# Designed miniproteins, single chains, continued (3): the designs that were tried, part 46

Each design is a single chain, and the fold is of that chain. pLDDT is the mean over its residues in the fold that is shown.

## One batch from the design tools (miniprotein)

Design m9586
Fold by ESMFold2-Fast:
Structure m9586 (fold): chain A 75 residues (1-75)
Amino acid sequence: MEPVTVTLPDGTEVTFRSVEEALAALIKVLEEKIEDVTRLTGAKLRLIGTELDLRDEPLAKQVEALVAEAKEIVA
């Protein structure tokens, strides 16, 4: 079988004995990374809204709307 070397996002190189194994591993890593990025982005945007004193700032509400829109795009 044809060995395939794949570089993970953290820079680690892993050698798989087949293309199918490499593809399965890449799909899993991409799914985990998408979940992490979506969660972290949402949390960071809400933190910015809080620092702007969300109660009085129209900009903070626009930021919250953008977070909701981004979650729909990723879903």
Scores: mean pLDDT 62

Design m9587
Fold by ESMFold2-Fast:
Structure m9587 (fold): chain A 58 residues (1-58)
Amino acid sequence: MPVEVEVTVPVSTPEEEAIRRAIEAARERAGPDYEIAGVEVRRTPESLTVRVTMVPRA
């Protein structure tokens, strides 16, 4: 089953830092048998939300 992890940070956070944090959280949550299938970034005037989708490795 796919695993989705969302991380929301202040909009002042650099996008690359937000993505890095989201990927770390996703790997920690899904474990070593999963790999990244997608990364989505959503911006509002107040916040930056990064959604990472993980799928099982072969």
Scores: mean pLDDT 81

Design m9588
Fold by ESMFold2-Fast:
Structure m9588 (fold): chain A 71 residues (1-71)
Amino acid sequence: MVSPEALAAFAGREARALALEAGLSEEQADKVARIARDTALELFRRDPSLPMSEVLAAAMEAARREIERLL
């Protein structure tokens, strides 16, 4: 079973990779990764019964919005 922490870490790594591919700096990519991770952890804190797929989708959407804001 994937833990909430493991899913948050995965979302952060995926978001960081997307930010770097979009042309953002490593510092900006780290910020995007933190937003994805923190979004996943906050959603699990509010409702631990949420499907992992929905939490991941929301975390990645938050990351994409931040990438667009920084570009």
Scores: mean pLDDT 84

Design m9589
Fold by ESMFold2-Fast:
Structure m9589 (fold): chain A 67 residues (1-67)
Amino acid sequence: SDIEKFLKRLDEYIDFAKSKGDEKSVKELQEIKKKVEENPNMSPRELTKLEFRALAIMSEVYLKEKR
């Protein structure tokens, strides 16, 4: 399912942010994960908004590392 794929991707994002010492991004990504886990029946629109938020957070992580 789209939710299952997103949860797996969030775990990968959290691990990457942890490897970079970006504690703020880790907390923000964990909060997104919690919202997805607590709302497995969320609309596709709501899921997409959370996916874009996760991508925005990851863009900041990558830009800080210049990688």
Scores: mean pLDDT 84

Design m9590
Fold by ESMFold2-Fast:
Structure m9590 (fold): chain A 74 residues (1-74)
Amino acid sequence: MLAEQAANLRAFADGLRALAASAPAEDAAELRALADELTAAADALDAGDGAAVARAEETIARAIALKRRLVDAR
């Protein structure tokens, strides 16, 4: 189960990095920072740190809020 969660976090991080390529520079930096946090959480899950799940959920919520702001700005 942790391996599947880690894979999902990495996929989400890749999506944020793809979005960052077309975002304004400040938002691109924030998207990449969130993607790096998700990648770190995935690595922690691979190492057996189940507490990384809660931290990843918080990072995902922040990423969703940023994506909504970017959509509303267009």
Scores: mean pLDDT 80

Design m9591
Fold by ESMFold2-Fast:
Structure m9591 (fold): chain A 95 residues (1-95)
Amino acid sequence: LPDVPVTPEQRKRIAEVLRKAAEEIKKLDPDDTDSIRLVENLARAAEQAQNTIDVASIEVALAVGIVTDREKGRLKSAEVFDRALAEVQRIIDEL
């Protein structure tokens, strides 16, 4: 895993981006294809903000993976968005 120094300011910024992503996911209809596209875009933006920070990047990628698995037909329920929200909130709590 990359050893990247993380400042308190960077952690606060990452937490803010992830919190905004969680709020956007919460507003979406989990069965709407357009909603899936939006949440993927938000998650990618969060990854870009933290692409040099190992743990947070992995956790965001995991949340994106859950949504992508639903799109591929592996997880086909509203529960997928609830899990993504819970995972993003866990990342925020750890920062």
Scores: mean pLDDT 56

Design m9592
Fold by ESMFold2-Fast:
Structure m9592 (fold): chain A 89 residues (1-89)
Amino acid sequence: HSSVRVSVSKIEPGKEMDLSAVAGSQDGHVGAVATVQEKGKPPDHMVIVEKTVPGTLPERTFLSETLVVKTVEEAIKHAEEMVDKVLEA
């Protein structure tokens, strides 16, 4: 069965950020989320979603998108939409 894992982290523009990468995969079908977060008082969250192409060698990331949103709820909703797109392909 295929699975996708999503992670959301706060980001503060203009400062160096810690990259947190979260990738979930079952049977090699994965949408990976890499997040960049700065701990402090960031108002925004960054979501990076990557899609791998199943059944293709060499395996490569097909889609990568970075977004900065104002609330955790917005970040989660967007991440869910991106996960749906990954699962449809």
Scores: mean pLDDT 43

Design m9593
Fold by ESMFold2-Fast:
Structure m9593 (fold): chain A 89 residues (1-89)
Amino acid sequence: MREEVIRLVEEAIDALYKASEENKDDIDKQVYLTLAIISAYLAKQAVEEGDYDSAIRLLESALKNARMAGNDEAAKLFEEPLKKVRELK
């Protein structure tokens, strides 16, 4: 389960980087995408440390920021790791 959550978060991070490359000229989207990427990396670290409370909060932040960037596809990728982390808690 934990390794599966980490892989799903890594997949979501890859999608955010692709969205960043596609939207490099949109400063507002770049800010939200960057915040989503940072939150996702911190969430991955929290999962690796067994801090599932922090992981849930950080994954929720990543999802929110991806949606604020207008990238519903990348935001949706955070739904499954969120559900799995809640099951581990």
Scores: mean pLDDT 86

Design m9594
Fold by ESMFold2-Fast:
Structure m9594 (fold): chain A 68 residues (1-68)
Amino acid sequence: MLSVEELRARAERALATIRTMDPESARVALRVAIAELDRLIEEHADDPEMVAALREMKARFEALLAEV
């Protein structure tokens, strides 16, 4: 089971890695990550704290996608 802390740590590492990629690779990686976060939000719909954390991470990935 993925904890909110583990999710945040993995998201931070993923964002750091994506920022070192070329724009085309970054866009693909971000779209894949956003799709996976959407799936996790649906799976954890009964856990408001997890959903809030997932939505926060999704917003950060979407913000980076808008900048790439």
Scores: mean pLDDT 82

Design m9595
Fold by ESMFold2-Fast:
Structure m9595 (fold): chain A 80 residues (1-80)
Amino acid sequence: SALKEALEKMDKENIKKVEEIEKNSKLEEQKEFAKELWLEFAKGMDKESVERVKELLREGKKRGDEERVKLLEEMLKAAE
């Protein structure tokens, strides 16, 4: 569906942005802040958004993208 595609694209772009910030950050606090923003966003996810994140998590596990999998798992935990 269009909503699923938009969420997947948004999550992929935002995850890439967070990863780039964390990778290029010279301060540990900046990496933690980026994670906290992502987790705060996750707390507001509706049931449909949570299901899409679960699907992305399954896809990430199949591809062996361990960093993405960890972030998505933390987002799902925060969405509880």
Scores: mean pLDDT 66

Design m9596
Fold by ESMFold2-Fast:
Structure m9596 (fold): chain A 89 residues (1-89)
Amino acid sequence: SKDISQAIGLVLRAMGILLDVRQTGKDLRKEAVEVAQQALELGRKLGLPQSVIDELERLLKKAQEAENGEEAAELALEAAKLLLTNLPD
């Protein structure tokens, strides 16, 4: 499925950002926020339950307000995982 491949891709991208931030100390907050945004957009496109959309919106907002790249990347990974676990059959 294209949707499962996209969701897996978002998880892998968030993991890569988190690893890069932890190893290099680079500010990758913008890249992490982009992953959280894409997870929300895919969740909306797929018509996920409103409770899941609300949680994805909360995670995106927290990622946008994150103090550093590690916090933002951890939130983006949580959003991508939430999307992946709630994909329709």
Scores: mean pLDDT 88

Design m9597
Fold by ESMFold2-Fast:
Structure m9597 (fold): chain A 79 residues (1-79)
Amino acid sequence: SELKKKFEELMKKRREKIFEEASYTVLAIGYIATALTGSEKEGKESRKKADEYLERSQKLAEEAEKLLKKAKELERKLK
């Protein structure tokens, strides 16, 4: 079944996006911790990096949501 393979591929891509999102979130938390414990200059630079990783994490979450919607549309056509 061609549609079943496409569904499985979309779900695999979604899982990959979720793992990438988690990785960027962990990196952001690390930089937030550094910002709270470092000098004012180091804190500002680390906070900027944390914000950049949080933005990447948010975009990955949006991509995962888009993949889930496409997968659900295919699942409805299979029923």
Scores: mean pLDDT 85

Design m9598
Fold by ESMFold2-Fast:
Structure m9598 (fold): chain A 74 residues (1-74)
Amino acid sequence: MQLTDQSWANQRDLSLSLSERLQKEFDILDENRDRVGKLSAEVLRLQQEGGSKDEIDKAAKRLAEEVNAVLEES
């Protein structure tokens, strides 16, 4: 598997799209809204402020893990 700047850009774009989707569904997910919302906002903040690849990766991973946990428990 080849790791390129383009591959990382695609991963970041998917993370941003996930964050935007979760913000739109915020009102639907009442009990988990604060946790998912904070993680989503952190990913968006890091991408807007030009955070490091590692910081964005860690935030995106936490967001994905929380979303998966919510989906499995719902």
Scores: mean pLDDT 66

Design m9599
Fold by ESMFold2-Fast:
Structure m9599 (fold): chain A 109 residues (1-109)
Amino acid sequence: SERERAVLVTALGILSAAADITAERAEKAGNKETAEELRKASEHLAEAARALAEGDLERAAEHLEKAVEHLEKALKIAEENEKTPESIKKEIKSLLEAAKAFLEEVKRR
């Protein structure tokens, strides 16, 4: 439905902003590589929201798949760095879980 699509678009926009905020926190903690991957994920989440708003489910799924890929890379880098705050690792895990859930929802049609 149009209402369900509007809710998903809004949720992806919020998730994009959350990824960017987590990237800033990661960068301030000295985790620059994690921050770079989180910013790429944020960009793809924003593009997925735009594609969904336009009704382009295929493009939305492609951008969500790229967002998941970058979030998985961000988590791996964060976990391999002993100096990464546990709060940042938990935030990335939450972002990844949400992005995977949205990807599954978009693919369900």
Scores: mean pLDDT 90

Design m9600
Fold by ESMFold2-Fast:
Structure m9600 (fold): chain A 64 residues (1-64)
Amino acid sequence: MRFEGDGFEAVLAASRLPTPFRVIDPETGEEVVADGDPEARQKALELALKAGIMGRKVIVEDLA
């Protein structure tokens, strides 16, 4: 599955996904993979949150 949308909506979507999943900010090229490590999951959600605060979209890919 692949979700594209507002960063705040992406946080909500990604918070409900099983690992692994990936969050991409296409504007900055920044990418974080949540691979089962809680710290990596947190960083992926933080990337989506930062994009939401800045009013830009992100891509969330379900890798499971």
Scores: mean pLDDT 79

Design m9601
Fold by ESMFold2-Fast:
Structure m9601 (fold): chain A 58 residues (1-58)
Amino acid sequence: TAELEAAARALAPLDRRALALYDELSEEGPVSYRQVAERLGVSPATVRRALERARAAL
């Protein structure tokens, strides 16, 4: 189980980073996908899909 979780995380590092940044920024107040996207260097649509995948895995 732990090895499969590590492999899944390695295959989707963006999903983990998007979730962590969203949580961190949310402590300062409401956060938009655009703010997370700017920190990761991707589009807001990519962030939305990454968070959807992360939530589906949890």
Scores: mean pLDDT 72

Design m9602
Fold by ESMFold2-Fast:
Order: structure tokens, then sequence, then C-alpha cells
Structure m9602 (fold): chain A 94 residues (1-94)
């Protein structure tokens, strides 16, 4: 339960980072902030809030990020993980 409290306390800072990233218009910064917020909502059990953020981060990764970033093994592993989380939540919330 202390972990949930720590994550809830972190939310305003992560939400602010997403707002700042969106103002920058930088797809990579928006991707990172959106994926981070999705993960925190997921860990808090806020699945209905997490799902659209996972979907948004996947869309940005596949449509807006350069091939140099997308071709990195660590990035491909992260993207596959995000896709698995989105699919699991779609099935859970259906």
Amino acid sequence: SSLHQQLEEALPGIEKRLQEAEKSGNPFDIFVATASLAQVYYELGKYEEALPLYKKSIEIAETELPEEVRSKPAFQELLEWLKKKAKELEELLA
C-alpha cells in the first residue's frame, strides 16, 4: 500500500512533464512522458486511464519516431512490452 501512495504522489509531476512535452511538440519527449504516465496508472490499478495512454504512446512510436530510434533493440523491447500491456488491458476491460 505504501507503493501506491508513492505512485499517487508522483502523478502531478509526471502529468506536468507530459504537458511540457506536448508544448514542446517533440515526439520523443511526448512518447516518453505518455508511456511513463501509462505505467504509473497501470501500477495504481487505474486501467481505464492507462489504456488510452499506452495506445497513444504506441501510435507515436510507430508513426512519429525516426527509424534510428525505432531500430534500437532496447526500444523494440520497450515497444513490444507496451503493446502487450495495451492488449492485456483491452481484453480485461472488454
Scores: mean pLDDT 87

Design m9603
Fold by ESMFold2-Fast:
Structure m9603 (fold): chain A 61 residues (1-61)
Amino acid sequence: MVEETAELLKKLSEAEALALAREVDPSAVPGVVEALRTDAKEILSKLPEEVRRRLLEALKK
């Protein structure tokens, strides 16, 4: 799931990824910003599993 979420986030523009994260869980936005600027897998692995799952589901629609 972390790898899948990181890959999908990289396919979005930074603005689109942030907007999506805000809709899923506003508290996850700082983590998404860090993931976009650094190793996404490492940062996303620190987010709660529920948040990562919801981001993945929202990206796939």
Scores: mean pLDDT 67

Design m9604
Fold by ESMFold2-Fast:
Structure m9604 (fold): chain A 99 residues (1-99)
Amino acid sequence: SEVARTAAQVAAGDTLFVFGALPSDHPLLRALAAKGVRIAVLGSSTLTDMAVAGLPVEVLTDEEEFIELIRTTEGRKYVLAVSGRGYRIAKELGVPVLG
């Protein structure tokens, strides 16, 4: 499946940054968390809250703090581009986009 292929690109110990998770992202985020991927999500909306409910993920509500976390996190890191903004920021920071 597409979810399984995407999950295969990211390894235990890697970090995934998500700009506003959607409920459809839940299976991917669960699979990656179970694999030992660190996941940080930006957003404080009903959809984001539903998407990450019960997942062992870090939630940040401040965009500048989230961008700084992306910059300062060491090791392999990826952005899940659920929006054009997330894609643009990943490109500006030189971080690979997952999808």
Scores: mean pLDDT 82

Design m9605
Fold by ESMFold2-Fast:
Order: sequence, then C-alpha cells, then structure tokens
Structure m9605 (fold): chain A 98 residues (1-98)
Amino acid sequence: SAAEALREAAATITEEDIRELAERAENEEDISKRAALTTALALLGALAAAGGDVRVVRAAAEELRRLAEIEEAKGRTDAAEDLRRLAELFERRARELE
C-alpha cells in the first residue's frame, strides 16, 4: 500500500538529514533556494511523522525554530512566522506520537 511505502521511506530519514538541510538553508543566501531547503526539511519532518519517528520530528521542530530566529534577525518577519508555525505543528505531532 502507499501507506506502507511511505512508512518504509520515512524509516530511512535520520536526525542528521534534518540537520544537514537546516545547515544548508542557514548558509543559503538566495531567498528562493533557502525557501526550497526549508520546504524540503518540513516535508521530511512530515514524512517522519507519518512513520511515527518522534526523534526526527523533534529534530525538525528544533531546526525550524532555529531557522525562524535567523529569519527574524534578518528582518524577514513573514518567513520567521511561517517557520515558527511549522515548528509548533511538529512539536504538537511529536507529543501525540508519545
């Protein structure tokens, strides 16, 4: 089933994968590329949540909050708010998985 395929794919996602995407996003100067990297991070976090991996979901939440703080420091308030909202969603999902 598609759900089984998604769970198998989710099982390959690591906390390191999340951190590497976050580090790339932090060091990316192009706003569109940075948004694509943060979107990829959020998608991996969502896939990990579908697979029930609380540690990867927590890592995604932590990195999204850190990236939000960086965006706010650069004056990109709308981007910071979007990232904080995503972090809060993943934090709630991690609690539900426990």
Scores: mean pLDDT 85

Design m9606
Fold by ESMFold2-Fast:
Structure m9606 (fold): chain A 73 residues (1-73)
Amino acid sequence: SSVVEKAVELLRELGVPEEEIKRSLPAIEALAKRFEAQGKDEEAFLEAVRKAYELSQTLKVPLVEVLKLAAKE
């Protein structure tokens, strides 16, 4: 989806390695589907992706693990 492509570009701009972005793709797609199902807009989704990255850096855990948690209800 276009929102997933924008999230990938956001992570790339934030300096996330391509391999980490690739590992995170299924979780990013799951998060996008959750936000769409909840009626949340693109801005809210991209903000959630940004916050997940910031949290991953603060806690020193892989981005994919934070995104998986964010994609849960």
Scores: mean pLDDT 86

Design m9607
Fold by ESMFold2-Fast:
Structure m9607 (fold): chain A 59 residues (1-59)
Amino acid sequence: SMEALEEAARAGAKLARAAPSFSAEQAGDMAGRELAPVLGADREELARAGAKGARQAGA
């Protein structure tokens, strides 16, 4: 869902800010892993959204 993708993007951005050593892909993968079971959404799709959010935050 759009809501799940937005949540993943915010999580990825937050991870990138908290851990600047993370690549956008690493931040996205972590966001997808953490959110997939709680949002009931596709992990890979959430990981891509998280990576996009991380890149927008400077990763």
Scores: mean pLDDT 81

Design m9608
Fold by ESMFold2-Fast:
Structure m9608 (fold): chain A 91 residues (1-91)
Amino acid sequence: MAEEEVRRGVLELARIEAEKLGISEEEAERGAELAAEAILEAAKDPEAAEKTIAVLEEEAADPSVPEEQRRLLARIAEAVRRIREEVEEKQ
């Protein structure tokens, strides 16, 4: 569930940015896949996960970022937090 939420949220963010920048949907999806995998790997390391969550939450709180993008960033941050908690529970 949480990994799927990260992948979905990143893909939705990439599609919004692609539409604004005139990038093709296919290129946006490829970039989103790479970004999501990087975030998911970071979520497995406590220090990297905390830094990733902090960055996502900071951007989600930035009023210069459109509301739709802020909501997606907040959802991704929450999904990363859940993955981190599951990893720490097993250690």
Scores: mean pLDDT 81

Design m9609
Fold by ESMFold2-Fast:
Structure m9609 (fold): chain A 76 residues (1-76)
Amino acid sequence: SLMERVKELEEKLKAGELTPAEIEQFEANRWIGEVLRRLGDALDEGFRRIKAGAPQEEVDADLKAEGERLTAELRK
């Protein structure tokens, strides 16, 4: 997975084995991993809200808006 690749790069960084090109790749992959983590957190919160009795249509609209916001940040 993307997160496993980020973890492997972090372990190499700690060992001092990374080249400048690998460091650049690590920074890019870490950034993408952070966005995916934020999306996962939003989905988990959405499921929690549905279980608590929130209307599914409202949760879906909120999740769509959050996904569009994060996608816009990815394009910067």
Scores: mean pLDDT 71

Design m9610
Fold by ESMFold2-Fast:
Structure m9610 (fold): chain A 79 residues (1-79)
Amino acid sequence: MRERILTGLDFADPDGTTRLTAEDLVVLMTAVGVPLSLEQAEALIALVEREAPDGTVLASDLRAFVEDPANFARVAALL
């Protein structure tokens, strides 16, 4: 699962500068075989964004969060 999420992020935004919406995450994660509901995608964005969230996540921030095994355990619990 973790490697598939990272592959999806690399495919969508290889330089990590794009902000992703919950709908963007649903589409990307479905494409890499990790289906998310819209509610799960929104929860994932909220989990990664530690400041006041605008409902989006920077692709590089999401990547860094998923690359940390301790943080990924929290992601896996949401999915």
Scores: mean pLDDT 72

Design m9611
Fold by ESMFold2-Fast:
Structure m9611 (fold): chain A 66 residues (1-66)
Amino acid sequence: MAEVEILGSVSPEEARAIGRALGESLPRGSTLLVRWVGEEVDEAAVEALRAALEEHGVRAVVERVE
């Protein structure tokens, strides 16, 4: 399983771009553990990242870290 850490506040547009880049780089059917670090996390950004990854056949497991 691949893992990535997202640091700080990311906009939904930035999250979507990150998700596409990661989804394109990972094999279809992969699971990606996403650690989202920061006090202020935009739920729309989390959903944008997840949706972009899933569009590329990658399952996202998102953990929020304070």
Scores: mean pLDDT 79

Design m9612
Fold by ESMFold2-Fast:
Structure m9612 (fold): chain A 98 residues (1-98)
Amino acid sequence: MDALIAALVAAVSADGRVDVGAVARLLREALRLEGYSDEQIENLVAALRALIEETHGGRLSLDQLIELLRGMADTSKNPEVKAFLEAAIAALEAKRAA
């Protein structure tokens, strides 16, 4: 998990944006912990990727990514998923503040 969070933080470009591909890797792991099947995970990730590409050109700002992850953490009933997403949010907030 720490390696995925570190990879996501490292994928933040100099302009403060993250490619949907890096976001998708973190989301696959969160959805797997939530108990979704591989088919459900790929369908959900594909739908979210298409939405991000349509609305944001395939790249999210740090603020947009933090908002997305916070929404997921707030709606999750799985404490392990909540803890993982909250750790990712904290790392991204630290990156934004630096």
Scores: mean pLDDT 78

Design m9613
Fold by ESMFold2-Fast:
Formats: C-alpha cells, sequence, structure tokens
Structure m9613 (fold): chain A 86 residues (1-86)
C-alpha cells in the first residue's frame, strides 16, 4: 500500500464521517424518515471499517488511529439517528 493510497483512504473516511453527521441532521429534520437515514449511516460506518481493516493489514498505525476516529464519529451519528426513529 502506497502513501498516496493511505492519504486517499483517510480522506475518504473523513468524507464518509461527514456524510454520516449530515444524515443525523436530516433525521432530526425528518423524523418520519429517520430509519432510512440510520440505514445509510450504518453503510457509511461499514465502509470506514473496511478502510481501517486495509490500513491494519498494511501495518500503518498512524492511519489506523485516524480511521478509528472517523469510524467512531460515524458510529455516534448513526446511533443518534437510530434514537430518533423510535
Amino acid sequence: MTEEELREMVERARELASQAKKLYDEAIKNPEKAKEFYDKAVELVREIQELKLKAVRAGHSDAQRELTRYALEASEAAKKAKEIYK
């Protein structure tokens, strides 16, 4: 795995975490559709976790730390969206 690939993975994870936060905001605005937003946020969390797994397998501890942070941010947004649709 190249340094460029790592940078792209971290940038992608940042974008996915940002999208998950926006989905939570949309769930607040449209509670009747909160389940759809939650389902989408869960998909984003899964994608970040896959990126983290690739970084772990490549032995890049610094990238793993950043990817872990973005995964936690996205997971928190998904959890909050889930609380809205109940």
Scores: mean pLDDT 83

Design m9614
Fold by ESMFold2-Fast:
Structure m9614 (fold): chain A 68 residues (1-68)
Amino acid sequence: GDAERIARETALLRELNALPVEEQRAAIEALLSPETLEVAREIAEKLRRIGDAVQAGLAEGRLPGPVK
């Protein structure tokens, strides 16, 4: 069930957190399927392009700036 899955994932995260950052990253990448990694990279690329487009639009005055 979900509780058993959460417990297993929590135990894995605790073990990963005991490793140096570079080893944590490698272990996480190894645990993800190639398909999951590709989807994650595609989402990251889309978010980067959106961020770049928003920044460019604000710099050029093409987009109304958000009220901070």
Scores: mean pLDDT 64

Design m9615
Fold by ESMFold2-Fast:
Structure m9615 (fold): chain A 88 residues (1-88)
Amino acid sequence: MDEIAKKEKDKLEEAIANAPTEGQKKLYEAQLLLFEARVAFLQGDYEKAIELLEEAKKVLEESGLPEEVKQQLLKEIEEAIEYAREKK
């Protein structure tokens, strides 16, 4: 496993554990799922990437965060899902 990939995962897991609000915790959980989806993309596992991205979208929708805070990450998730579908 790339040392950089492990460091990014470890940072996100630490951010989840230390999140000051439930909304912030779910935001970091969605970012971790998006990171794992990018790893699946690099491995050519587009089906797994789509599954992880759909879960990230669900976690964000359940976060209770303002729509403006969710918009950018939701856009990135939706664009990534479309890209994965085009690669199949």
Scores: mean pLDDT 79

Design m9616
Fold by ESMFold2-Fast:
Formats: C-alpha cells, sequence, structure tokens
Structure m9616 (fold): chain A 62 residues (1-62)
C-alpha cells in the first residue's frame, strides 16, 4: 500500500492520474461492483503502467 500510494502521487504530479482512475472504473464495472452509468463512455487510453496500478487498486476493493 505505501509503495502504491507513492506511485499514485507521482502520477498526480505528472497529470496522468486520470487515466489510471478511468481504467480502474472500467475494471470495477467488469467485476460488477459499479454501474456503467457511473463512468464516462469515452475514457482516455491508459498505459501499461497505469493499467497495472489500476488492477492493484481494484484488488483491494474486491
Amino acid sequence: MDELYKKMAELVKEGKFYETVAYAFKLLVEEGLIERSDVEEELPEATEEQKELAEKLVEYVK
């Protein structure tokens, strides 16, 4: 968790945090934890690093 928090802080400083959150929301919809209406239909594409971080975040929510 501490290391994950530090990586999130770096992404926020670089203005790349939005893509990570957007991908995490897509994963939460696929897991059935939130509705598709709770996320924007056209989300930006996330990088591989942002996707990996989003997957770790979703693992803690499940």
Scores: mean pLDDT 66

Design m9617
Fold by ESMFold2-Fast:
Structure m9617 (fold): chain A 94 residues (1-94)
Amino acid sequence: SKMEELLEKYESLREEFIEKVRNDKSLSEEKKEEYINAANVFPSTLRAYLLHPTPARKALLKKLLETLIEAAKELGMEEVKKIMEELLELLEES
């Protein structure tokens, strides 16, 4: 599916994204933990949704996508931002 293709693109960038969060001098430790946790739980959360879509899983996934879009914007990671925005659009249409 298109969502699975976007997830694969994200997973190829995930280590770079997490490293950029860890090394950012402007983010609080609390914000770093929030972003890193979202980055790490996102793939399994999306796969769970794709396997069995429920309103609860959709709501959780939307929250994670919004957090990751925020993080990508703050870090200037345009490619991650585009992936997350496209996934959010696809999720809203499902």
Scores: mean pLDDT 89

Design m9618
Fold by ESMFold2-Fast:
Structure m9618 (fold): chain A 83 residues (1-83)
Amino acid sequence: TRRVPVVVRNVFEKDGKKYVEVAAPGRPWSARFRLLDDVDPSSIKVGDEATLEVGPDATVRLYVDGRLVAETFSAVAYAMVVR
């Protein structure tokens, strides 16, 4: 398991679904995650510091203020974060 500091770049809703975009400082990538259903998008703001946790099975979890806000499987996000 690896933990990488990221910053919230955008928070938005599209087609009834809530999303957050994050970027890693010093890395030329950003990633978009669907927020968990229990997460209030207004609790997350652009510029918020967040932690991206990458598991051995390429499961990616996003934490803002220690709260899990998104979880996905992404080989692309895994490669960008840990490789």
Scores: mean pLDDT 73

Design m9619
Fold by ESMFold2-Fast:
Structure m9619 (fold): chain A 73 residues (1-73)
Amino acid sequence: MDDRILELLAAMARRLGMPEERIAAGLAKAREALATLSEEERAALLARVEADYANLDAALARAPEEEAASRAA
C-alpha cells in the first residue's frame, strides 16, 4: 500500500517535470508520514491520491497549466 501511494506521488511529480532530487526528498518525507498512519488512513489516502492522479492526468491531457501551480510571493 505505502509503495503504491509513493509510486503515484512520484508519477505525478514526474508528469509535472519535477527533478529527481526533489522527488526523492519528497518521497522520503511522504514515507515517514505514511509510517505514522493507520491501515485505514493509508487506504483513504491511496483512494484520494488515485483520484488526484486521474484528475491531473486528465488536466494535463486537456490543458497544460503550469502557471496555475505557481504563486508569486
Scores: mean pLDDT 72

Design m9620
Fold by ESMFold2-Fast:
Structure m9620 (fold): chain A 73 residues (1-73)
Amino acid sequence: AAEAAEIEARAREMAREELAYLLAAGLPLERLREAVERLREEARKRGVEADPRLQAAVAAAEAVLAARLAELA
């Protein structure tokens, strides 16, 4: 059955979209960092840290964090 996989895929896609929206909204670095850490912790709790889509979302968020830190320096 693909139901669990489909639900999980949708949840990850929604989380990715939410994170992308938050990144584009120009959130303070503290809030953005908290969002990334929360996403990592959720992945760790569920044992899905190695999921490629989740890894891509985290990597994208980290890239934006790095860019913003560079702009503030």
Scores: mean pLDDT 62

Design m9621
Fold by ESMFold2-Fast:
Structure m9621 (fold): chain A 73 residues (1-73)
Amino acid sequence: SILVSITVPTEAVAAVREVIEAFGGRVLTEHTRGDRTTLVAEIPDEPGILERLTEAVRAVAPDAVVRQIPAPP
């Protein structure tokens, strides 16, 4: 599994959660700052999954920022 950080407008959170679950992922944390929310999710470690997830997230939130993050120590 890999960890990803996804930052989207707060109104897009429900749609983004659905995308994460469709990819077999699980949301670990959710943090809202003003009108934006950052989700940290665990997703399967599959070839090209980060690119596919980024495309799917951007289909529902075009300005989404998706990044792979290192696992906590």
Scores: mean pLDDT 83

